# Designs tried in a protein design run: designed miniproteins, single chains, continued (3). Part 93

Each design is a single chain, and the fold is of that chain. pLDDT is the mean over its residues in the fold that is shown.

## One batch from the design tools (miniprotein)

Design m11217
Fold by ESMFold2-Fast:
Structure m11217 (fold): chain A 104 residues (1-104)
Amino acid sequence: SPLLKRYARLASVLAVLKGARSYYERLAARIEDEEVKRRIQELLRRLDELIRRAEELIKQIDEAIKNNAPQEEIEKLIKELEELLREIHEIEGEIAKLVEEALA
């Protein structure tokens, strides 16, 4: 199923983004500038909220597939997951810029 392949790819992307989040948390611990560090910590908290929502959507998608929900319903959840993963990627980009600036 093209839809299931799309979903599998998105789940893999989330795993990569979760790895990047953990990497940035470790890098933030090395930053001496307390204001930059606090800004990164605020972004990491927001990132954790979005990751939690993405994990909840994955559970909902898994349940919808298991219960043979209509394709339209599964597609809606997958689209919500795609939008959420884009938001996560954007915040990680903001964290990356702050880390690069602080460690330069």
Scores: mean pLDDT 88

Design m11218
Fold by ESMFold2-Fast:
Structure m11218 (fold): chain A 85 residues (1-85)
Amino acid sequence: MEKKTFEVEGEADGARFKATVTVEDGVIVDVEVEVELPGAPAAIQARIGRRVEELLIGQKVELTEEAVREAVEEAVRRALEELGL
């Protein structure tokens, strides 16, 4: 049982993100994410971040920075869509 932490940055649908993702046995167990969506209030940006965290926790992911970044990008896109942004 080994924990690996990845720090990833990227952009999805105009939103920039920075995320610290902890993976244990190929499963995401912890996520800290900051999302910056231009023109959105801080409360909305925080809500996007919380939804991204909910979408990521429990996902299976390859133990690579690229796979983790892709998972975060997809979660950001889904969070934006679900929140109507």
Scores: mean pLDDT 83

Design m11219
Fold by ESMFold2-Fast:
Structure m11219 (fold): chain A 66 residues (1-66)
Amino acid sequence: AASELKAVQEAIAFLKTQQNNDEKFNLALAVVLTMQDEATRNRILEALKAEFPAQAARIEDVASKL
């Protein structure tokens, strides 16, 4: 089983590769969030908002639609 910390780090690394395109970033975010249990999803959300403060509003918007 993947650890929660590893899932967070992999999500951050993947989303860093998608920052150059808003549609790809939104799709990547939705995929990452929908593949996780609630606890891991919440951890990823908090980590992503901290790592990508410029994208925080976008992260919250995508998460709110799930």
Scores: mean pLDDT 75

Design m11220
Fold by ESMFold2-Fast:
Structure m11220 (fold): chain A 92 residues (1-92)
Amino acid sequence: AEELARRAVRLLAEMARAAAEGDLEKARELGEEAAELVAEAAYLEAKERYGEEEARRAAEEARRRMLAFVEAVLAAPPEVQRFIAEKLEELA
């Protein structure tokens, strides 16, 4: 799960950077890939502790929340997108 989470943060950093550069198509693609990795990490974490039904719900909720974050970043001004990219790059 930790490996998937780190990969997702890296993709989100690349997404925010692409958005700041005006490449919204690439940013959306990277954001969708990050959302899938976050969903997978949430599934694996929840499955070990709570079982398959709870894991599926956790994955679906994680995907929805991450996609909402991606849309918020894409709608943000370029200065905010650059700030988000810089902060995520520090975490990756």
Scores: mean pLDDT 86

Design m11221
Fold by ESMFold2-Fast:
Structure m11221 (fold): chain A 100 residues (1-100)
Amino acid sequence: MKEALDEIGRQQDEVGQAANDGLAVADELEKVDKAAGEAARQRIDDLLDQAQVTLADALGTAVTNPEKAAEAAQEAKAARDRALQELDAIKAEAKAVISS
């Protein structure tokens, strides 16, 4: 149980940090293309919200149902992996516009 809780917490921190990095890139994009930067920020905010809901649900499951802690940690990892992949795609798209 404790290991799964610690792992889910770490995954929450990783998603939050990646979202902050993405928002910084969106700020730079907004200086070049305001509409594109605003759209990127909205996509990051929506993605962060969705990922945080899934991660919070996983944490709650691990706390209230210790027998499901390992499954909850795996679901949290899958949500984190998806969020990081989508954030990387948003950052790559933004950097391509900035470099133009």
Scores: mean pLDDT 84

Design m11222
Fold by ESMFold2-Fast:
Structure m11222 (fold): chain A 55 residues (1-55)
Amino acid sequence: SMKELEEKNKKIKEELEKRSQRLADYRTAIDQAVKEGKFDEAAKIADDYLRDLLE
């Protein structure tokens, strides 16, 4: 029904907001590692970030 679709859409929006926060955390961690000159660590975090995006 239409009402069930509206509820599902709201749930998807909430999950997208959670995903956005998680992706922002990855970005911050990458930036911090680069700032510290830990390029190998930054590359590892970036790989994890890309895997999370492919979920």
Scores: mean pLDDT 80

Design m11223
Fold by ESMFold2-Fast:
Structure m11223 (fold): chain A 103 residues (1-103)
Amino acid sequence: GESLVEQAEKLLKEAKELLEQAKKVLAEAKAGGDAKKALAELEKILLEIEIIEGLALILLGVAKLTNAPQEVIDKLEKIIDEIKKIREEVKKLVEEARKLVEE
């Protein structure tokens, strides 16, 4: 069966893929694409990353409830911190797309 850490690593991989998608969406909007459509897509990507963060926090909660080794808890906390950094980066991309719509 898949470990809690392996499940969290898959969530982090999905968050990283969503960040790369978000960067491409914004780059296309800046190159003369539909800024309003790009904003809607980026807001959807941000929501998907927020769901991923929530799922990773549930895995950490399960690890703590089941008295998992401290090494497992530490790995999950590091993964969650990285997902949070990805969320903040995508949030900045959303704000940049919003400025393109307002210009």
Scores: mean pLDDT 91

Design m11224
Fold by ESMFold2-Fast:
Structure m11224 (fold): chain A 85 residues (1-85)
Amino acid sequence: SVLDKIKEMTEEALRELDEAIEKYGAKDPEAGKQLERVKEHLKQITEELIEQLKAGADPKKILLQMEMTVGMVRIHLAVLKLSMS
């Protein structure tokens, strides 16, 4: 289902964030704090999108918004990786 896809995408992105926090947070505590804020934002957006979906929002629009949100997380991680490499 669309709901299952949203949950799976969120769990994958949260895993990537947790891995980055463990790997880079020890070298840069401020980067670690920023990634924790990104995790909180991702959780909030996911809850809002799930609520909209349950309220009858267009599943294609919800999936696109979720893909954009996960894409933003991955851009943030790529920028962090580039700055620390």
Scores: mean pLDDT 85

Design m11225
Fold by ESMFold2-Fast:
Structure m11225 (fold): chain A 80 residues (1-80)
Amino acid sequence: MDLKEMVNELLKLISELSGKEIPIHEDVEKNLETLVEELYKLTPDQAEKVTLKILELAEKNPEFKEKLEKVVEKIDEERI
């Protein structure tokens, strides 16, 4: 699934930048939640690199952008 591959690539990038092992689930929605949570824990420089990659992927897949925005809104309301 294309969306799952995009999310997995972003989680791998965060793992490489932070030096932290991030568990990858088969459920893409859980991986999106993990992506947003780990993005909040990154340094500004690391977050910028991940955000640029997210913008690149969102231009190619509108479904990815829509699902990511829904997860961000849900986590933001529950966590902040």
Scores: mean pLDDT 75

Design m11226
Fold by ESMFold2-Fast:
Structure m11226 (fold): chain A 82 residues (1-82)
Amino acid sequence: MVDSFDDLLADSRRRARELGRQSPDARRESERALRLLDEAGRLFRQSIRTSDGQLYRKAIDLIGQAEELIRRAEELAERHRR
């Protein structure tokens, strides 16, 4: 489970960073997504240390919010590429 969550965070961070580099219009959404992913990672690690399911749920919710921002950034970057 930890590896799958870390892989999801790493993939989302890579996509957000790349999108922000490809388009200035996407940069704001990418930066917001990266902040949410950093918070999600922090809460996830805390949830494992404390066995707090509420923190785990909050971490998952933050990843969902970050993925929405990444999707918007992809749309903005796509307009520039093609």
Scores: mean pLDDT 79

Design m11227
Fold by ESMFold2-Fast:
Structure m11227 (fold): chain A 81 residues (1-81)
Amino acid sequence: EKEELRKKLLEAVAKALGVDVEDVEKAFEYSKNKIKEDKEYQEVVKKINEALDALDPSPEVTAAATENFRRAAELEAELEK
């Protein structure tokens, strides 16, 4: 389910950056809470999606992860009014 896709996404990012999954998760949580309105942080999230596409380790996994992330962002944008 979505938790599995999230786990795979975090693992892919961790491998790309050469860090632990736990560190990636903590960094995202911290950044979102502290600077969620910061454009730099939002751009980093976009770069992560691009990095996943460039790696192309598993087209099915990257496509599903990207779609889930994109839908969440779109839903938040719509709810914001």
Scores: mean pLDDT 60

Design m11228
Fold by ESMFold2-Fast:
Structure m11228 (fold): chain A 92 residues (1-92)
Amino acid sequence: DAELEAAVEAAARGATARLAEALAAGRLDEAVATLLATMRAAPLEEGVSEEVKERAIALVEEAAAAVRAGDLARAEALLREAIGLVARALAA
């Protein structure tokens, strides 16, 4: 549990940093569009329901809005929730 939570936190920090870099480079909209398209096109894996996938997509969209607003702390929290939701579903 603690190991999974630490991995989720590290992944969320990394994702937030990459989105902040994309924002600084003027590529945030393209990076977010590509990520969301990839998530929507991904097949449902065992343990990941359509509801989990839709919730994770909604959280990533909210995180992108937070990055655009300059609220990186909120973006990290939302990405941590999204990644944690999928990771827990896959671990079940």
Scores: mean pLDDT 79

Design m11229
Fold by ESMFold2-Fast:
Structure m11229 (fold): chain A 88 residues (1-88)
Amino acid sequence: MKELIEKALEAIRKGDFKKFEEIFKKLSVEERVELGRELAKLAAEGKLSYEQAIKASEILEKDPDIRVQMEGGVIAVAAAVRRVVEKK
């Protein structure tokens, strides 16, 4: 299962949103929370583009588990802050 999280991270970083969503759907709730935390960290570190971060956030925020939805929200906030700072 750790291999699936790594493949999901690689897919989003390459802009393969469809592959990311298919891998995400195969993960357990705990693995989706873990993936969300890794994505939030990458977004905060500027290692995801705005489009990559927002697409990841949209997928996580549609999850029925509130913990996964919250990680999606964190990704969106990190991406929005990064975009505003870059413009200044």
Scores: mean pLDDT 80

Design m11230
Fold by ESMFold2-Fast:
Structure m11230 (fold): chain A 94 residues (1-94)
Amino acid sequence: MTDEEKRALLAELAERARELARDESLSLREKLEEVAELARSYPEFTEEDIKTAVAGLMAEHFQLGYTLSEEQEQQLEEAVREKRSVQELIDIIA
């Protein structure tokens, strides 16, 4: 995959994250899982690229006034530091 192709796919993920963040018909878990599945469908995307996509969706939710508990923030910081799976990050957030 070229850097230009990867940049285009990351831009598509960012747009989908903005769309999903405003969708009131889906739960937060469903939105996170959909973004992760979309990122995972892209060729040559790593687990870290998928985590970046999930983090992008959370950034959109935070901009819309969503907050995590102190416990969730601590668990996420630990999970990121320990390089835990995308599913473990989603399970902490949702």
Scores: mean pLDDT 82

Design m11231
Fold by ESMFold2-Fast:
Structure m11231 (fold): chain A 98 residues (1-98)
Amino acid sequence: MSEEDKIAFRLRVRKLALEYQLEKISKNVDEETRKEIKELMERANKLIDEVMYKSLEEQKKALDIFDEAERKISELIKNKDYDGLIETLKEFVEKLEK
């Protein structure tokens, strides 16, 4: 695969992995928390799809944003800090919008 193909593939894989991780925890949170996570992930999905049509540098920037978010999300889920998880998802979406 070309470098562009590899980056696009990595973005899709990370998006799916994040969706899967959040779906798994949705069973352990209240309905309001589930709704907020779903809304934030729907916004993130739209922004990631838009990034796929941007420059290679913008796509690489999105991967860096994923790397930071995935690390924080994993720690927050382990600690059952769902308020921190929602805040981290909001920061993730805001960084993707820029």
Scores: mean pLDDT 80

Design m11232
Fold by ESMFold2-Fast:
Structure m11232 (fold): chain A 80 residues (1-80)
Amino acid sequence: SRRELLEEGLELVEELVERYPDDEMLREWAAGLREALAAGDFDLAESLLRGTVLYLRERYADDPFAREVAEKLEEILRRL
């Protein structure tokens, strides 16, 4: 379901927060995603996941972990 895919996306963003604990933007993306999902705002949640992918591609372009997470998020977004 769309909810299950978006929840899978949130889990990946939470892994980014654990890996990059000093990155306030990733914490804000994770918090916004949790709030959107709690409110049932799946369009906002999808938009936040798309924003996270763009952020990772720009900020962490040379980081293999961030690239792998971005690829997994893009796969989730293609299935939505």
Scores: mean pLDDT 89

Design m11233
Fold by ESMFold2-Fast:
Structure m11233 (fold): chain A 74 residues (1-74)
Amino acid sequence: LEKYEGERILAAFLYFDDKSKPDVPLEELVGRPFDVEAVRAALRRAFERHPEARGAVLFLTSGAVIVIPREALL
């Protein structure tokens, strides 16, 4: 994940196994530089609010897509 540090986050969403549930935007991360510690902190808070969330996906200015499953934060 550190290899992406400094890139700007264009979009970030929580995703769910239940496809009937819409992805939840992580607005606090949008427009911010990618920082591993800040992302970890934001995702911990988001997963506490959405315990059924499977993980998160982040879209960066380079076109990179980062998928962070919930278990990666355990």
Scores: mean pLDDT 77

Design m11234
Fold by ESMFold2-Fast:
Structure m11234 (fold): chain A 98 residues (1-98)
Amino acid sequence: MEKAIEIYNNELKEITEEIVEKLRKEGREKLALIVAMGGLAVAYAKAGLLEEAKELIEEAAKIAGLSPEEAALLAAEEFEKAGATEVAEILRKIAEEL
């Protein structure tokens, strides 16, 4: 858990918050939530906590009214658009296991 939070703060927080703020300014609140949880899920996956990463995506999907796979892929697309290709790739791999 502590390792996942450290990875998030060091590698994911800045890019995740940038995308989330942009989406909120565009009125896309549910997609902003999906991206925020997606960034956390990538940090958990990088820490070796894949089941917890999947649970984060499932929670975001439930709130957004989407399947977990759809939520993970939408988050991946938003990170890819922002140039975070490695983050997007990890989200696509999580989606394959949902």
Scores: mean pLDDT 86

Design m11235
Fold by ESMFold2-Fast:
Structure m11235 (fold): chain A 83 residues (1-83)
Amino acid sequence: MEEEERDLKLLEELKERAKKEYGDLLKEIEKKAEEEGLSEEEKEKILEAVIQAIAAVLEGLADWSEEEIKKKAEELIEKIKKA
């Protein structure tokens, strides 16, 4: 349970860092989702997925570039748009 609590705290810290350090990328993705006609709920889902991807990069669990993260977000926007 202590390890799980530490992992949750680390994840929260990584998400906060992602929002602070990659704020411009997150704003660009949000704008793109809005331009594609996604709802507020759908935009939140995309932003959460992007924040998790950035957090994984910051933790060293993934080696995705900013461009790759953006491409993944665009793919997710397209999938949601078709649903």
Scores: mean pLDDT 76

Design m11236
Fold by ESMFold2-Fast:
Structure m11236 (fold): chain A 68 residues (1-68)
Amino acid sequence: PELVVTIEIDTTGMSEEEKEKAIEFALRLAAMTAGLIKQKLQAEDPSLEVKAIGRVYANGELVGEAEV
């Protein structure tokens, strides 16, 4: 099964540096959450092949994606 954790952020009024840091932080959170859910699913069924993905949207635009 495929699992996608999505985080949406509002970067309105942020500088480019602030946007970059916010996106990086959100992507880490999305990936961490996806990884924890994957771990829980695999703990219940070790034979389960789980594809887990964290995604970040900033103001409706896809700005980051990580598979865990």
Scores: mean pLDDT 85

Design m11237
Fold by ESMFold2-Fast:
Structure m11237 (fold): chain A 63 residues (1-63)
Amino acid sequence: MEELLEKSLNLSEEQKELNREIGEKLREIGDKTDQLLQQMRQLRAQGDLEGVEQLRQQAIEEG
């Protein structure tokens, strides 16, 4: 009887863990996007248009 309750709890816990992992990945994508935008702004401020183009191309390639 305890094994069935333990399996049910483990399945529920695994589902919660998966949802947390998805949430973390989405946050990481947001953070990376913000970092790239900041770097592009810095390069533009320096007049490095070639660097901006390279960063933009890399971002498109990575998806």
Scores: mean pLDDT 73

Design m11238
Fold by ESMFold2-Fast:
Structure m11238 (fold): chain A 100 residues (1-100)
Amino acid sequence: SEKVLEIQKKIKETREQIIDEIEKYIKENKLSEEERKKIVELMDKLDEKFAKILEAVEKNDKKEFEKYAEEALKIAKQLGNEKIIKLVEKTIKELKKIVE
């Protein structure tokens, strides 16, 4: 599906921007091993939600799409980085336009 490829590309771009922001945040704030482990666990959860969003689009399941989009945003808020939260919000808004 053309929509699946477009969504996959946008998710990949967002993930790369989130990783860049996290690397800068870790370096600038000299985060502890415990703090870094927490970030990795939240990133793994976020990746899982993006994978489920992609699967929902492949199945044309709008309810599952909205559910996992909301869960992804909740995880982004738990990361506590304003730039990452805004990136995820913007991406979800763009993905919603593609699936409409």
Scores: mean pLDDT 86

Design m11239
Fold by ESMFold2-Fast:
Structure m11239 (fold): chain A 118 residues (1-118)
Amino acid sequence: NELKELEEELEKAIENKDYKGEAEALYKLGLVLKKEGKLEDAIKYFQLAARLYDKINDYKGLARALLELGDVYKEIGTEEDKKAAIELYKRALELYKKLNDEEGIKEAEEKIKEIKKE
């Protein structure tokens, strides 16, 4: 039910050329798939959301998508995926610093600290 509603939101945003709504729907689809353990699909949707947020200069949306993408790679948990997660968290941290987003900075720093503990 949640997936179907979000797919309908995505379709509507695409039809209306609502790029911000499209990015938000893609991001939310990633969140639902991550919660369901569909990690490969979650990666695809977060990557699509991140690319679109970047294209429209929504750097807060981009930073959020990069944190979630990092969380998915951390959950998959190979040594290479953990390195990818750290890089994604660091990219999100730099974006939050440029935005002066204190909550985003704290969240990204906490994720980096946590993953470095293995």
Scores: mean pLDDT 90

Design m11240
Fold by ESMFold2-Fast:
Structure m11240 (fold): chain A 77 residues (1-77)
Amino acid sequence: SEKMRLLIEAEVMAAMARMALWVTENPSKEELKLVEEIERLVEELRRMYRDGSPLSRLREVVEKLRKKYEELLKLLR
């Protein structure tokens, strides 16, 4: 299902964010905060998925997560 695809995309981004911090010897407070925000958004998405939220609402959360992930990647450059 499309909802499942969005959930998988979010889980992959969260896993990649955690991995990026794991390979960073001295992560900044900003990097730590962004990963925490990404993890919070994926937990929200999991809850919305279980509660049967509309696809449009799941897309909104995934878009927020994508933006936070892009911010994290810019800091790691």
Scores: mean pLDDT 86

Design m11241
Fold by ESMFold2-Fast:
Structure m11241 (fold): chain A 110 residues (1-110)
Amino acid sequence: SSEKSELLKKLQEIYFEFIDKMEELKEEFEKNNITNPEEIYEKAKKLIDEFMEKAAPVFKELKKVLSEEEFNELIENILDTIRNLLKYLGLPEEKIEEIVKEVREYLEKL
């Protein structure tokens, strides 16, 4: 299972880069007193779209080597992380669930 381990490591590296960028975005919002939900949405969405572009090929390969249960658990963990990060940025619940739904639908089509 070296292939599975290598793919999970690659996803983890992309994931930690995404977390770091979202934390940097939070610091930017606090430093500049940005509280506008539309601006928060647009900037967070750009980082999520970048993460999805980088992670999608890895998810596609992981889907081939993981069981359906393992893959679904991985997706739910990623979606929960996105939800928690968006809450941390101060995005309203309605806008959070809109992004989470879009990401879920994208991953389900892989």
Scores: mean pLDDT 89

Design m11242
Fold by ESMFold2-Fast:
Structure m11242 (fold): chain A 76 residues (1-76)
Amino acid sequence: MDIEEQSAFGREAVELVKQGVTAEELVELAKEYRKAGDLAKARAYLGLAISLNFEQGKEVSPEVVKEAEELDAQAQ
C-alpha cells in the first residue's frame, strides 16, 4: 500500500541527501513541477521531502502533508 511506497522513497531520499539535496529543495522542486503540470513528479518529490524530515527527527509540516494528499487526489 501507500506506506510501502513511501518507505522506498525514504531510502532513496537518503541517497539524494548524500548528493547535496535537502528536504526544503525537494519541496520547492515539487511546487515548480506542480505549476508546470507534472503532478506525478511533484507528488514524488514531496514524498521524498517528508521522508527526509523523518530521518532528521523533525516534525513534518501539516501543510506539506496536506499538499501531498491533494496532489495525489488531483493526479488524474
Scores: mean pLDDT 68

Design m11243
Fold by ESMFold2-Fast:
Structure m11243 (fold): chain A 60 residues (1-60)
Amino acid sequence: GKRASLFQYALDYFQQHADKLTGTKLSHEEQAKALAEVAEDLNLTQDQLQAELDKIVAAS
């Protein structure tokens, strides 16, 4: 379902941010578009979604 896709997206998105410390692996533009779509589907703001994704990365 969409929740499983959201979780996978979260992991991929934040792996990009982790990669900034060692080199950029994925395009920021592509991730921004996916983030916007997921936020709309969940009826969240992009900032709210980013905060939740940041918590997932911090917990890893």
Scores: mean pLDDT 58

Design m11244
Fold by ESMFold2-Fast:
Structure m11244 (fold): chain A 115 residues (1-115)
Amino acid sequence: SVEEEADRLIAELRAAFGLEPREMTEEQRKKYEEVKAKHRPRAQAWADELAAAFGLTPEQRQLIADAYEYGVAGAETGNLREAARKVAELMSKAPTPELRDLIRAAFFAGVAEAL
């Protein structure tokens, strides 16, 4: 399920980066959206490199870009629960295991960018 995948992503973030999900206020939720938008150009550039390397469609490339944005925003604000859930949803739309792994990698690359 999406929730099980999100829980798995959070466990991996805790193990790799020592990150913990935080509860969000309205102000923190606004900051999450602002951080996500700020990093959109970098997310698109990262997705373009992967699309060229793996022959991805525009739709598949956008899943990669979205996952990167969620990673940066989740890590920078502590809204890891929402970010992980959104990325789990993106992973569920992947037609292949390889694309699912690329979406996961994009999420972790975005998290690393915020650190």
Scores: mean pLDDT 86

Design m11245
Fold by ESMFold2-Fast:
Structure m11245 (fold): chain A 66 residues (1-66)
Amino acid sequence: MAEAKEVARELVREAIKEVGMTGVNLDELSRKLAERTGIDLATAKRIVKEAFLEVGTEVSKEQVAK
């Protein structure tokens, strides 16, 4: 399932680039990931949140909350 994580990271990066971090809708990205990869929405939400935290950690020093 490495493909789903990679797609999630790209979706998060694209969303941040287009609308900024404040404009990112994680639920919408999770839905897009589920539709694109065929995984369950719940799993997609977890993967998207993890990808967002990873990208956020690159900007911030530590992961504080989900």
Scores: mean pLDDT 71

Design m11246
Fold by ESMFold2-Fast:
Structure m11246 (fold): chain A 84 residues (1-84)
Amino acid sequence: MWELVRKVAELPAEEARRLAETDEEVRRAAELLAEEYIALGRMALAVGDYELAIRLFERAAELGFGEIRREAEELLEEARRKLE
């Protein structure tokens, strides 16, 4: 899995997502990365770095599927609302 996680991290998120639609192992790697971006985004929110939080949640939403994507999209809207 590490080799796929690394490769997915190096790809543009949109390209990684397309691969994940047809390859189950790539999908697992993309979902794992999406979960990590959500975790980092939550930390950014906690310290008031809303610009970084937005970028991290955008990446998470692009890589995530189903519930992971939904969580990332909800957090993205929350972070955007913090910027006036």
Scores: mean pLDDT 79

Design m11247
Fold by ESMFold2-Fast:
Structure m11247 (fold): chain A 69 residues (1-69)
Amino acid sequence: SKLEEIRRKAKEQLDEEARKLTAANREYIATSSIDPMQLSIDQLRRVGDVVSDVLEKEQQEVKELEEEE
């Protein structure tokens, strides 16, 4: 269904961003010997912004599909 397609695309986008963050964190840890729990707030903000954008777009598309006016 169209709803399932919208949700699948949102999940794929979030998974891609999660993979990118994980790769960056591994490189950072390997070079700095810092506890992962002490990672930069800027990285956390970036993830939050991407997640919010993806979820907002998904919700908007779902709403448009539900409420055809």
Scores: mean pLDDT 64

Design m11248
Fold by ESMFold2-Fast:
Structure m11248 (fold): chain A 81 residues (1-81)
Amino acid sequence: SMLDEIKALYQELQRLLHEIMERDPELALELARETLAALEANGWRPGEDLDAAVARMSPEQQRALKAALERQVARAREALA
């Protein structure tokens, strides 16, 4: 499901950001801030459970969030290459 895909991307991104934090904390914080902005732009609210937020999102917001998370995962992987 779209929820499962978004959750998997978010968990992978969190794992990658943890690894980047050890090598380049400034980049990790930048990517974290961009991720937070993408979540908020698509209807997530600070402190909210991701499942609850995604359940409230329109299909368009879910697709936009997935695309943003895929982009962040790609950037994070490039930073660790």
Scores: mean pLDDT 88

Design m11249
Fold by ESMFold2-Fast:
Structure m11249 (fold): chain A 97 residues (1-97)
Amino acid sequence: MLEELDAAIELVDRLKKEVDQATSKEEMIKAINKAIEELKKRFPGSEIADFLIEGLNDIINAIKNASSVEEAKQIAKRYLDSLRGVLERLKAEAEKQ
């Protein structure tokens, strides 16, 4: 669990940077899909990975529905910040065990 949480937090931080650097919605979606594939390969059957994959798919849908690249970036960053906050809370609780 702790290794999965650390990897998930690191992956969210990487995605925030990739979203910031993206020039199109397609580039953002490609980066997120790559992260989903990485999670599936590294942590098959992990509840933490499944949670993050679900959140990442929600971000993809939000990006697709955004009216502009700038709006898509703002929405994606807010969702990624929310996911990171959940993962940090789970990590803090796991470290107390």
Scores: mean pLDDT 85

Design m11250
Fold by ESMFold2-Fast:
Structure m11250 (fold): chain A 85 residues (1-85)
Amino acid sequence: SAADREALREAARRLAAQLSAATGRSFSIRELPNTETVHVYEVWEQAPDGRWRPVAALAREGGKTRLLWLSPDPDIAAVARASLA
């Protein structure tokens, strides 16, 4: 739904902001093509070489937000788990 999509976008924005505040690194969000019932947003990091890399993926289905995937980077993993608890 539009409400689920907006809630997911806001969750992804909050995660990117928390990661930026905790690590001092640059983060952005990207919407992936969604199915009818599942919305997906990625959080991306700008690496020191200037390249953007995905570091987390969030999904929302049936009013619930969950991590689909998370980078093994311990700085990212700790912040993301705390932010989504």
Scores: mean pLDDT 81

